# Designed miniproteins, single chains, continued (4): the designs that were tried, part 37

Each design is a single chain, and the fold is of that chain. pLDDT is the mean over its residues in the fold that is shown.

## One batch from the design tools (miniprotein)

Design m13255
Fold by ESMFold2-Fast:
Structure m13255 (fold): chain A 86 residues (1-86)
Amino acid sequence: MIPEELREALQKLYDAIVSKDNEAFIKALKEAIEAGATPEDFRSLAIFAENLGLTKYAKALRVAADGIEQGKSVEEIIEDVKKALE
């Protein structure tokens, strides 16, 4: 069962991707990780972003998924994501 806080954070991520708002994307991504988002949550959103031609967001989401699997801190994951958005 997905917690409401995680569902809200994932919805904010979706909205940020569609609006192409990098600052909103980073903020929502941090909230999602802190709410317990799984690598699979981010990989599903990455496929969605890629299907829209938003390849930089797809890459950033996969970087976040890999960071969670590797046991990286939220701070380190966000830093890696910022680099992926460049």
Scores: mean pLDDT 85

Design m13256
Fold by ESMFold2-Fast:
Structure m13256 (fold): chain A 74 residues (1-74)
Amino acid sequence: MSDKEKLLEAIESRDRAKLNELPESIKKKFLVSQEALLSVDPEEAKKLSFEELRKKALEEDVKLGIERIVEGVS
């Protein structure tokens, strides 16, 4: 099973426990919150390469960070 397949299974299941059980090699490549990983659409994630999936997760993490700042100030 590839790193991408393990990550996709965790995202598709929406299971935080499965995300926590991912190998450190995957966790080091995805320096994003679990909320960001779970915000990625599983249907879109299946179509992406591992690198594209990492970029998508990072974009979702940035959006969540901006949303928290805006909500805290507004």
Scores: mean pLDDT 70

Design m13257
Fold by ESMFold2-Fast:
Structure m13257 (fold): chain A 87 residues (1-87)
Amino acid sequence: EEEEVLKEIEDLIKKEKNPTRRNILKSFYLDFKKWFEEIKNPEYRKELIELAKQFIEDFKSAKTDEELLEVYNKYGKKMREIKEKAK
C-alpha cells in the first residue's frame, strides 16, 4: 500500500530535527515516488513497497551518521536493482 508508505515517510520528515537525517529521508522519498510512478509491473511495484518498509525500519534503527550512510546506500542500490529488472 503505497499511500501508507508515502505518508509514513512524510510523517518521519516532518518529525525529524536532524538535517542530515531529514535530507536522507527526503532523498529516499523522492527516489521511491519517482520509481514507483515509472514502474508499471505489479510484482516490482510490490517489491519496491516492501523495500520502502524495510528502509523505514532500518532508518529508525540507525543511530550514527555511519549507520545512516550505510542505510541510504543499501536502499539506493536495491532501488536501482529493482529499476533495472523492471526494464
Scores: mean pLDDT 82

Design m13258
Fold by ESMFold2-Fast:
Structure m13258 (fold): chain A 68 residues (1-68)
Amino acid sequence: RSEWEIFAEALRAAAAEQLAAHPDSTFRVEVDEAAREVHLSAEDAEGLAVGSETLTAALARREAALAA
């Protein structure tokens, strides 16, 4: 699998954890494999901050995986 697919999976897993902790928040993760882009959307103003944290955590995990 491509690195972007692995990263997208990690991001979706992190978003699922956030959603389980905050069930009234909605995360939408859209992966454009052709463009190698991941779009994270939140339904409310608080969701934007939570979404940013989820993306940061996924990026940190991917960086650690690349270093290992």
Scores: mean pLDDT 56

Design m13259
Fold by ESMFold2-Fast:
Structure m13259 (fold): chain A 81 residues (1-81)
Amino acid sequence: DAEQAVEGARKALEAAIEAAKNGDSRTAYIHLIAAQILAVASGDPELAEKVRKLTNKAAEALDNGDVEKAIEYFKEAIEVL
């Protein structure tokens, strides 16, 4: 079900934001990957590409210690769902 996949991606991104806020970049990264997989499972390739690009920017921000920027990108990814 595409709607369930989209809801799953949204919940994964919400969990990534929570982990990032708590300083747990490892857990944020795991949820980020889950969101990318679920976006692909939606069957919408344009949606999956937008989520991939935004979450990859979030991952780069996490690697650089820019938690606020990472959270912004995760929120943008939720907005395109």
Scores: mean pLDDT 88

Design m13260
Fold by ESMFold2-Fast:
Structure m13260 (fold): chain A 119 residues (1-119)
Amino acid sequence: MSTAELKKKIIQNVNNGLRKFAKEVLENEKLAEAAKGVAIKLGISSKSDSTEEAILRLIEALLGVVNSLLQAGKSAEEIIQGIRDMTEQAQSLPNLTEEEKEVLNKAADIVIQSISEAS
């Protein structure tokens, strides 16, 4: 597989996984509130944004991280490690609830699985 083809497959897989995650989250009020809370606490969204806007911004931010690492020439293993490191750093933020940590971990796991399946 060419480097360009691999990058496209990874981005497509991550985008598909995160879209399914967004639908699942939006169908569950508790997960939707937690996802909005994560987006606000990470500085990705504001309190005035709708829950749907906050979740979309969170997905765009995660996809943007993966794309940036791919553009930097990082391997699949390096991208997976980068996602793990960023998730651990985000969980060190004060005032993350258990539900917010769960949403963040689930989103990270979907990204990691999507990269692994593409590679």
Scores: mean pLDDT 83

Design m13261
Fold by ESMFold2-Fast:
Structure m13261 (fold): chain A 56 residues (1-56)
Amino acid sequence: SDSEKQKMEEQRQKDIAAIEAEIERLLASPDPSLQERAKRMQEILAEQQRLAEEEG
């Protein structure tokens, strides 16, 4: 059902927004280790989004 796919997509967008907010908080930190963690999370998120585009 397309409505189920739409609900899953909405949940995915909410999860992405939460991860992006966390990345921003970590990047704003003066702690270099947290900044590096944020950059790794950003890389993983970008790769996941790229793979999702290839499947869609």
Scores: mean pLDDT 79

Design m13262
Fold by ESMFold2-Fast:
Structure m13262 (fold): chain A 55 residues (1-55)
Amino acid sequence: SEEARRQAEIDRGNAKLMLEAGDRIVAEQGEAGLPAAQNIYDGAAKTLASAEARL
């Protein structure tokens, strides 16, 4: 449906913002930020996979 496509596009955009947030944590905190960044990257990957499956 059009609604499902629109939501998938939003979810894909949100995944990009999550990746940027993870990169920022690594840039600011270095090694201490890696566990938090990895958790964000894992969440972004799941969101992206879900979005791509609906497109």
Scores: mean pLDDT 85

Design m13263
Fold by ESMFold2-Fast:
Structure m13263 (fold): chain A 81 residues (1-81)
Amino acid sequence: MRKKIEEYLEEKLKERPELAKKLSEEEKELIIDFLLELHEKYKLSFEEVKEILDGILSMVESGEFSVEEAIEKLKKLLEGK
């Protein structure tokens, strides 16, 4: 699963080169670790994990959210499901 998430993240960052330049390796690892937790702990499918990754990237690209803030917002939404 981790490799599939890493590959998908890299594909999405190829579509968003300006965002790719702004994200640190530490921030990329935070995203990957969060998405891996969603798959393993919450039993989300890879398709659902892709949708969540797209959401994180959109929030961060908007400039209104850091990676950590986007993850925290999504965690609160998942606790409500």
Scores: mean pLDDT 80

Design m13264
Fold by ESMFold2-Fast:
Structure m13264 (fold): chain A 131 residues (1-131)
Amino acid sequence: YLEVLELANRAYILALQGKYDEALRTAKEAFEKLLDMLKTNPKAVLEGAFLIAQALITILEKHPEYATPEVVAYLYGAVKVLEKFKDLVKNPEDQALIDEIIKRGKEVLEKYKENIDPELVAELDQKLAEA
C-alpha cells in the first residue's frame, strides 16, 4: 500500500508545484491502484483518496481548463471514498480535515456537475457499493 500512498502524495506535491498535467496523470494512476484495494486495505484507500482529492481540488478550484469529464469523475470517486471510510480515522483532528476536503470537493463537483463522465461515475458507484 506504500506505493499507492507515495503516488497519491506525489500527485498532491506536483499540483502544489503547478505541474498540473503530471499531477493529473499521477492522481489517475494512484486512484486506479486504490480502487483495487477497497476491500483489502480500506485505511490505505482512505489516506490515498485524501491526498488525491487535495491534488484535484487544488487544480480545479483555480484552473477550470483541467476540469475534463474524466478528472471530475475521479474527484467524485475520491470524495465518495472519503465519505465511505471516514469512520476508520481514529482522531477528531484528522476527521475535521477529511470533512473540510469533502466539503471543498463537493463545492468543486457542483461547479462542474454538467461536465462529468457518467460511465465512470456508474463504475465508481458500483465498486464502492460492493466494497
Scores: mean pLDDT 86

Design m13265
Fold by ESMFold2-Fast:
Structure m13265 (fold): chain A 77 residues (1-77)
Amino acid sequence: SMKEKLELFKRLIEDLKLLGVDLSKPIVDNGALGFAVDTGLRAHFGEELDELMEEMNKKRNQITLNQFLEYLEKKAS
């Protein structure tokens, strides 16, 4: 469900903060760790990322974790 996906993503966000990921920068602009995060998110949240890219008229390499969090919160409402 969207609520379960949001809770999973919030847990990931807390771990990523501890690893020094900047949630306000494009995901891939967080160095090698950012590319690993982008790959993992594509594997688990690929449909939701595609929806966000279409809604915002952005490419995947322009998406931030804060934007994705806001999108998932909107969908869970």
Scores: mean pLDDT 78

Design m13266
Fold by ESMFold2-Fast:
Structure m13266 (fold): chain A 74 residues (1-74)
Amino acid sequence: SKEGLERARELVLEALEKGRELEAEGKLKLARGYDTGAGLAGIALGVGKLTGDGEFAAELAEKAVKAGEENPEA
């Protein structure tokens, strides 16, 4: 579970880094979209810590990033 949580943390950090790159490239239309995805990724890490399921936390983080990219609300 420790290794799973560490992997989930790596994926969240990677997702945050990719989000920052997309914002810098002007691919994100609203900062809110990025912030929402980042917030959801943080929640995924919290869930992983509570359940000990790092793979589940990583999956949620990946979905959160995708949701932020696909639905940047105006």
Scores: mean pLDDT 56

Design m13267
Fold by ESMFold2-Fast:
Structure m13267 (fold): chain A 68 residues (1-68)
Amino acid sequence: SAEDEKAIASALALAEQLNLSPEEKAALRGRLEDIRARHEAGELSREEAEQQMLAEVMELLARVDARR
């Protein structure tokens, strides 16, 4: 959906601002696209997909904080 595309784009923009490696950005994108695909397949509700995407962003922020 357009909302999922926007959420993925926003997460990748945050990763760019945090100077993540290309490998880290690719891995994040892969996980977010997997969540989107499972939602589109009916395996996840909208709320479950949003919660899982939020968890991926929170994990990213925790990893960045650990580097400081």
Scores: mean pLDDT 76

Design m13268
Fold by ESMFold2-Fast:
Structure m13268 (fold): chain A 80 residues (1-80)
Amino acid sequence: AKERALEAEIEVGVAAIAMAVLRVLGELPEEVLRRFDELEREALELIARGLKGDEEAVRKAEELAREMAELAREAMRRAE
C-alpha cells in the first residue's frame, strides 16, 4: 500500500514537471492549467493518506496520477 502510494507520488511529480516546462513556454490554455492544479491538489491529499496506509486512497491516487499524465501528454500535443 505505502509503496504504491510512493509510486503514485513519483508519477504525479513527473506529470507536474512536464506541465511546469510547458508553463515556462507560456502557451498553455488556462482551462488545462486549472484542471491540472485541481487534480494535483486532490492527488497529493490522497497520496498523503495512502502513505499512512489508506488503500482506498492509494487506488484513487493511482487513477488521478494516470489522468494527470494523460492531461500532460494532451498539453504537449497541443503545444505542437
Scores: mean pLDDT 79

Design m13269
Fold by ESMFold2-Fast:
Structure m13269 (fold): chain A 96 residues (1-96)
Amino acid sequence: MKEEIVKKAIDKARPAVRKALREAGLTDEQADRIIDVAKETAVEFAKRGASVEDALNVAVATLEIELRRAGLTDEQAQKIADLFRKEVEKALEEIK
């Protein structure tokens, strides 16, 4: 199922993204909340028929918005969103 693939890929990316968020000054609780919001949004899009690529694009956009809401600068949010995309894409290759 596309939703299961998206869910697993985001969970595989979680340790690297959580580390980057800690280095940016967020708590593990804040990091997990932000990642979970992006994950849930992507999973819902996949359930509604979105491609894995479209679901990933929505997850990245959602993560970036949540990072800015958490007080990160546009530059910090963009760098972490780019890391998240790369880690999820790497995880997607491993799930095949």
Scores: mean pLDDT 86

Design m13270
Fold by ESMFold2-Fast:
Structure m13270 (fold): chain A 57 residues (1-57)
Amino acid sequence: HHMQQLPEPKSVEEGLEYLRRLRELADKYRSNLTPEQREKADEAFERVLKTLEEEKK
């Protein structure tokens, strides 16, 4: 295997799709916001992740 590849999470394709959407949102926030605002976006991103995991149950 090559070290040029990054390890991907093992689960289901649906799980990846949810992560993709979250990533797109975070990326848009970071692109439009300043460095300080990006930190707030990161916190919001983590909150969304936690909420999704809890509701996923």
Scores: mean pLDDT 61

Design m13271
Fold by ESMFold2-Fast:
Structure m13271 (fold): chain A 61 residues (1-61)
Amino acid sequence: DEVVRRLEELTRDLSPNARRLAREIALGTDDPAQMVAQARALAPLLTPEDAAALVRAMEEV
């Protein structure tokens, strides 16, 4: 999946937990708006810095 590969690149320097969540979101949908919405919903499970970076990565894919 091209979206998963792109997100792995965009999240390479993030924590393992943030990278796992990015992959799970990408496997569930390829709609960018839904990806961003899911990243925002999962933000409380991450540090504030990882949450912000995850949302940005979803916006860039």
Scores: mean pLDDT 78

Design m13272
Fold by ESMFold2-Fast:
Structure m13272 (fold): chain A 75 residues (1-75)
Amino acid sequence: ELEELEKELESLDFDERVLFIDEVRKKALEEGDLEKLRFAMRQHGKILVEVEDLDMKDVEKAIEEVLKELEEELK
């Protein structure tokens, strides 16, 4: 299923990809699906790396920190 999401992202324009990732993130939060949430956050991080020339290592670290905080919030 994550492979289908990745393939769909490849067919979208930049703006459409941002909206699609946001929609996946919202659904993942509502479902409590941390794997899908991590996927969406990682895809968003890739966009930030391309646009802002950020370090992907720092993005991955931030994603893990946010996921830990969200797991506590969803209790």
Scores: mean pLDDT 72

Design m13273
Fold by ESMFold2-Fast:
Structure m13273 (fold): chain A 81 residues (1-81)
Amino acid sequence: SAEERLKRGAERAIEFVKYAISKETDEARKKELEEILEILKKYLEGKESLETAQKAQDRFLQIVLEASRATGEKIVFEQKT
């Protein structure tokens, strides 16, 4: 289901967001990543909506793409098999 897929994705996204935070030098982007992390954690605890969690994951991907364009760095995510 979409919920099961997003929950599994959120668990993995939390790991990647933590990694991205540790590498981020832009303070505004770092704060946004920390907000995304909190939303995903709340979703896994049943304290946040599916829609908000999806938007957080989409925003994380956008930040990754923006960072890749700005610095020439590329972040590769492997799909969980």
Scores: mean pLDDT 73

Design m13274
Fold by ESMFold2-Fast:
Structure m13274 (fold): chain A 56 residues (1-56)
Amino acid sequence: AYVVTEKGAAVLAALAGAKAGEVLTPEQQRRIARAGGAPSPEVALAALAKQGLVER
């Protein structure tokens, strides 16, 4: 499961209403993908993980 990092807190609050330390739900993951124009939630979350905004 993907967890919001402290670095990701402000971005994930805006994108999905998630706080640092929260596990992203499948609905939040789909919302993030849609907002970012990603082809899938997996692609969107992999990109955020590379930026340190979420962790697995």
Scores: mean pLDDT 83

Design m13275
Fold by ESMFold2-Fast:
Structure m13275 (fold): chain A 100 residues (1-100)
Amino acid sequence: GLADLRELLELGLVTEEGVEAIVKAEKSPDPKERAEYARKAAEAAKNEALRTYLLLLAEIEEVGLEKGEAAAREKAAELAAKYGDLPAQAEAEFEALRAA
């Protein structure tokens, strides 16, 4: 999984507004808000892997809004197969920055 959001903020990899956007992207009950905040979090992310991951989350939610839950699930499976290593890559980049 990703590192603690507080640690991401302290490493300068995301802004305070970015942390709030990530939380809303994960926990908002409204899928439209989840999509909007995932894109906003991506704009605040300084790490390329994290930014890409957040944009993929926004795309999945947007497909769900337009075409329904089954289409969103299919898109999530497609993107997980293509980009499944992005969370692990982001974590590795955070560990490298912590070690410096």
Scores: mean pLDDT 69

Design m13276
Fold by ESMFold2-Fast:
Structure m13276 (fold): chain A 96 residues (1-96)
Amino acid sequence: MTPEEQKVFAQYQALMADAPVEIVVYGSDKEKTERLAYLLASHLVNNGYVGKARVRAYTSKEDVKPTTEKVIYIDADKVTDENLPDVIKEIEAFLS
């Protein structure tokens, strides 16, 4: 994540801080995991899901400590450019 993307991601996290659903993005590649979390947060903010879900990035599943009762787990190691649209659709369906 670039310094500018990190700033924007922090703003997205602040906008979604009180959301009842947590989207946990985890994976072995820190850069890939953080970029995916940024892309998902950006999509949710730009498509009217502010207040419905918040996105968190973790480098290991063992570091995951959910703060909400409703949690969506996204394995960044299994997400590709080809299947990303389907992952987004599944998240939106869960939040509907």
Scores: mean pLDDT 76

Design m13277
Fold by ESMFold2-Fast:
Structure m13277 (fold): chain A 59 residues (1-59)
Amino acid sequence: MAEIEERIKKAEEEGRKLGEEMFDGSTLPEGIDAEKMKKTLIENFVELAVKKELQRLKK
């Protein structure tokens, strides 16, 4: 369904924004590169959201 495509797109945008906000409101642990952590955090949120949608598909 085209609806799945829309959900993935939405998840990507939400993940990016959520990751940015979480990073801004969070305290980083010592020894962590802020820039790398930010990028990883955003990517993790996006990937997680997309994976959730894919899980619905296989079911």
Scores: mean pLDDT 71

Design m13278
Fold by ESMFold2-Fast:
Structure m13278 (fold): chain A 83 residues (1-83)
Amino acid sequence: MEELRQWIVDFAQSSELSKEGQPVGLTGSYRSPQDPNKVIVRGVPGRESEVYDFVKKKLIEEGVKKGYDRELVEKLVDELVIL
């Protein structure tokens, strides 16, 4: 559980996610100043929903590849990643 939470926060801020998200409109991601266990994701104005959907999908796919349960990863992404 704790390892998965830490991985989500770290991967959401990764250069790999930034490179893959750039064509969708991802402009950056950083730790929330209000809660360091959460990450804020930013996109091009008007593309915020597409950026969030991309980030969520990528985190779920990569988390499942690491052996985590899909439903658990999805719940934690919704908890830890904010737009």
Scores: mean pLDDT 82

Design m13279
Fold by ESMFold2-Fast:
Structure m13279 (fold): chain A 81 residues (1-81)
Amino acid sequence: APPALSDEELAKVRASIEALAREAAASTDPREARTLAGLVVHEIKFLATQNPEEAAAMAAVVERLLADRPDLLAEVRAALA
């Protein structure tokens, strides 16, 4: 099994996911928004290999941050299914 992330590394991954999700939600360029949403999915999938419970918690955070962007939310949900 892969080694667990340190508290510092976990905090950095959380901050990265939140920053990417906020930038995706704020983006007026559909291509940029989708690229950022793809990076969010990539980070959550990586986190799921290290800490599945934290990955689930971060998926819930991303859903809140993308609440006003149903297009991006649907893509993220489908990719994480």
Scores: mean pLDDT 83

Design m13280
Fold by ESMFold2-Fast:
Structure m13280 (fold): chain A 70 residues (1-70)
Amino acid sequence: MEHERKAEEAIEKAREYMELGEKYLEEGDVATALSAYDGAAELAREVSEFEEAKKLLEEAKRKKQEALDS
């Protein structure tokens, strides 16, 4: 139960970083967007034993790559 709760909190924060990254990309601040996606990936990696966190980690890595290719 404690482990699930920590995973939920980490996943929620990672999603907030993903939204922040998208916002900064729209504003043209690629450097800050990349930092936000890195933060999301780090949080998701800490609880990567959960499938939802693994998917979020892969999404964050993909978004970071897309931002770099822009």
Scores: mean pLDDT 80

Design m13281
Fold by ESMFold2-Fast:
Structure m13281 (fold): chain A 84 residues (1-84)
Amino acid sequence: SLEELLQQRKKALEELKKTIPGFTDEHEKALEEATARFFAELLELQSIGGKTDLGDAAEQFLETRKKELEATKKKLIEDAKKKG
């Protein structure tokens, strides 16, 4: 469900703040905004597709965006390591 996914994202951000002392509020806000935009875009696609043709497309979109967020996370970890 979307609520579970959002809850999981929230916990992941909290773990980043706990594990990486150099992780700033600006980085957290940027990730939250990227996630919010992704969900807004997903809802718009659902509205266009009439609920029946979007199942696979929505899941594929989710997986692609998840990969992009993981790449961003990796970069943030590397930057934090250089500071710590």
Scores: mean pLDDT 66

Design m13282
Fold by ESMFold2-Fast:
Structure m13282 (fold): chain A 104 residues (1-104)
Amino acid sequence: STDDLLKEAKAQIDELATQYKEGKISLEEWHQQVVNLVRSTVAELRKANVSKADAVKLLDEIRREIMLRYDEIAEESNASEREKITQYTWLIGLHVLDMKRDYE
């Protein structure tokens, strides 16, 4: 179900943020994994023939969760890292917008 997909996505987003905060993955790796999560979620939604309205709603909820973790990490980051996080926040926002537009 879409509720199960959202719960799984939230858990994965939290785990990735924890791995970054613990120094286990780089900021670049964290961003790449988040992009991959969005792509895999869209693929699962398409396979399940989820309606565009429900898919858009789920993707907006996932985007909000990602942005919340980006903000939390930015508050604890140095100036150079904050600039990269700002760029990654805009890039993920654009990526989600494109996925929403292209969803049938």
Scores: mean pLDDT 84

Design m13283
Fold by ESMFold2-Fast:
Structure m13283 (fold): chain A 88 residues (1-88)
Amino acid sequence: SLDEQRERIRETLERIAKELGLSEEEIKKLMELPLEEAARKLSEIAREKAKQEKDPRKRNYYLSLANTSDELARRARELEEEERKLRE
């Protein structure tokens, strides 16, 4: 269902935010945003952490989180478009 897809995106974004070291307060504020915006913001945070990381393995891990966040942003957009079509 669309609700199950939305919940899976939400849960994955929350996990990524925790992996990126966001506080509970920062995660709460992030998750008040539309899922696409939350995912885009996490991608930006992950890329900034990657730029500052000296360990190649950790850098690649942060880039992986950024790429996953970008994919989740696309999926969130598609989900919103599907919901919009059902309401027309």
Scores: mean pLDDT 86

Design m13284
Fold by ESMFold2-Fast:
Structure m13284 (fold): chain A 66 residues (1-66)
Amino acid sequence: MEAINELVAYYESILPSLSPEAQARAAAIVRDTMVQAKHLSEEEQKELVERAKAELDALLAEAAAA
């Protein structure tokens, strides 16, 4: 639960810096992570969230190269 809330808060914080296309991709990453987390242990949920945050960071870094 806590890790998912942190992921959502991070997503919301970067959303204004993303293009509409990147926003859609970021939303999909968060949504897929939340769905998968429902079926995982606490340890696996934390690992999944950290992976999702890394994907969001990569998306944000890619946008900066415009």
Scores: mean pLDDT 79

Design m13285
Fold by ESMFold2-Fast:
Structure m13285 (fold): chain A 65 residues (1-65)
Amino acid sequence: SAAEQAALAELDRLSRSTDPDLFETGVAVLAKEFPDSAAVRARIRALLADEPDAALRERLLGLLE
């Protein structure tokens, strides 16, 4: 859907952000708005696989449950 594609584009933008608070807030909002989107959930997991902050990674992965 157009909304799902916009969410994926926003995740790509967030992945290039140097602001960890903006990244965390943005990912949390998208996880909440797209709980049943396999594509959005997969993209979030892929971004978190490259996240060096283990505490941040654990918090955001919890949102996908």
Scores: mean pLDDT 81

Design m13286
Fold by ESMFold2-Fast:
Structure m13286 (fold): chain A 75 residues (1-75)
Amino acid sequence: LSSTDKLIISSTISAVLRSEFPTLSSSDINTIVNDAVNFAESLNSVGLITKLSQAISLALDVARLEARYIEKTRR
């Protein structure tokens, strides 16, 4: 993934998390975004994903899973 691709993924995930999980702190959102971007990059580096659209989709799935876990554990 290029630096531009990572910025697109980060911006997309951040916007979605702020919309879908408004109770999450900025710190939690930053942690989730970093984890999701790193996951997408790891899959791209081993050839499991080749398109930015696939990276965004998988990163969003991971981010939403992490967000739900955090909300559940802090409720």
Scores: mean pLDDT 80

Design m13287
Fold by ESMFold2-Fast:
Structure m13287 (fold): chain A 85 residues (1-85)
Amino acid sequence: SLEELKKLIKDTLIKAGVDEETAEKIANQATEVYERLKDKFDKERLLEIVTTVIGIELQKVLPPSKASLAALEVGKVIRKHLEEE
């Protein structure tokens, strides 16, 4: 589950134009935040927090418009993963 989430985040970021090393680091940070907070917040709030962390990191490495689009795509992928039964 956690490894699948990390892979989904990483692969989505690479498709959005983030280099593999940076995508790996962001995916690691996002999944670490998720693991720490999953028992404190519901899935919807966790999605908000995790996507915010990813968005902040993306603003450091991509132009604003690309960072915003990449953050939206990652948010969609994470939501789908967390809602699958």
Scores: mean pLDDT 82

Design m13288
Fold by ESMFold2-Fast:
Structure m13288 (fold): chain A 57 residues (1-57)
Amino acid sequence: SPAQLQAQIDKLEEDIKRLEEEIANTKDSLIKGLLTIARGTSEMLRERLQAKLAELQ
């Protein structure tokens, strides 16, 4: 349902913000790289869910 998709999008936006904070506070280049990949993956999923939500409207 559109409401369930919006809830998943909202959760992903919260997760992305947490990852951004972790990236900003990380000194280790390897860990920073892994967190950047995780953020990118979450952003892609958010965009796909947003596109699906738009199709249902």
Scores: mean pLDDT 87

Design m13289
Fold by ESMFold2-Fast:
Structure m13289 (fold): chain A 66 residues (1-66)
Amino acid sequence: SMELSRLAEEVEPYVYDVLSENLDLHPGLLTLLSRGIAGEAAAQSKTLEEAKRLAIELAREYVKKN
């Protein structure tokens, strides 16, 4: 939906910031990972605040495992 796409786009920069601060990866890979995590968070959220919180949490979990 248009709402899901908008939520994903809005939270993607927060995911990118978390990943780029903690992982030394190629920018292209950081972008793909950020989009994936942002999309997952948006799909499971009803509001921007929920999507942002979940996106940051998922990004931090990715950092812990990698």
Scores: mean pLDDT 86

Design m13290
Fold by ESMFold2-Fast:
Structure m13290 (fold): chain A 74 residues (1-74)
Amino acid sequence: MSLEQRLQQVLFQAVDVLQQNADNPELVAQAQEVLTLVTQAYNLLQQGTPEAIAQAQKLLDQAEQQLKAIQKQM
């Protein structure tokens, strides 16, 4: 899976958490943190340098780990 595909998958899953759990402020806050990481990763991917791509990968790894923790709480 490409970094772009990973970013899109994490984005869609985080948005889904927000939409399904709008009445749960803790899950909403955690999903918003994931969206912040995704936004930062997207901006780095737009820069397109090897260093920026490596940083985007680390942010996506963090976002995926946080999303997995959120899903375990659901």
Scores: mean pLDDT 84

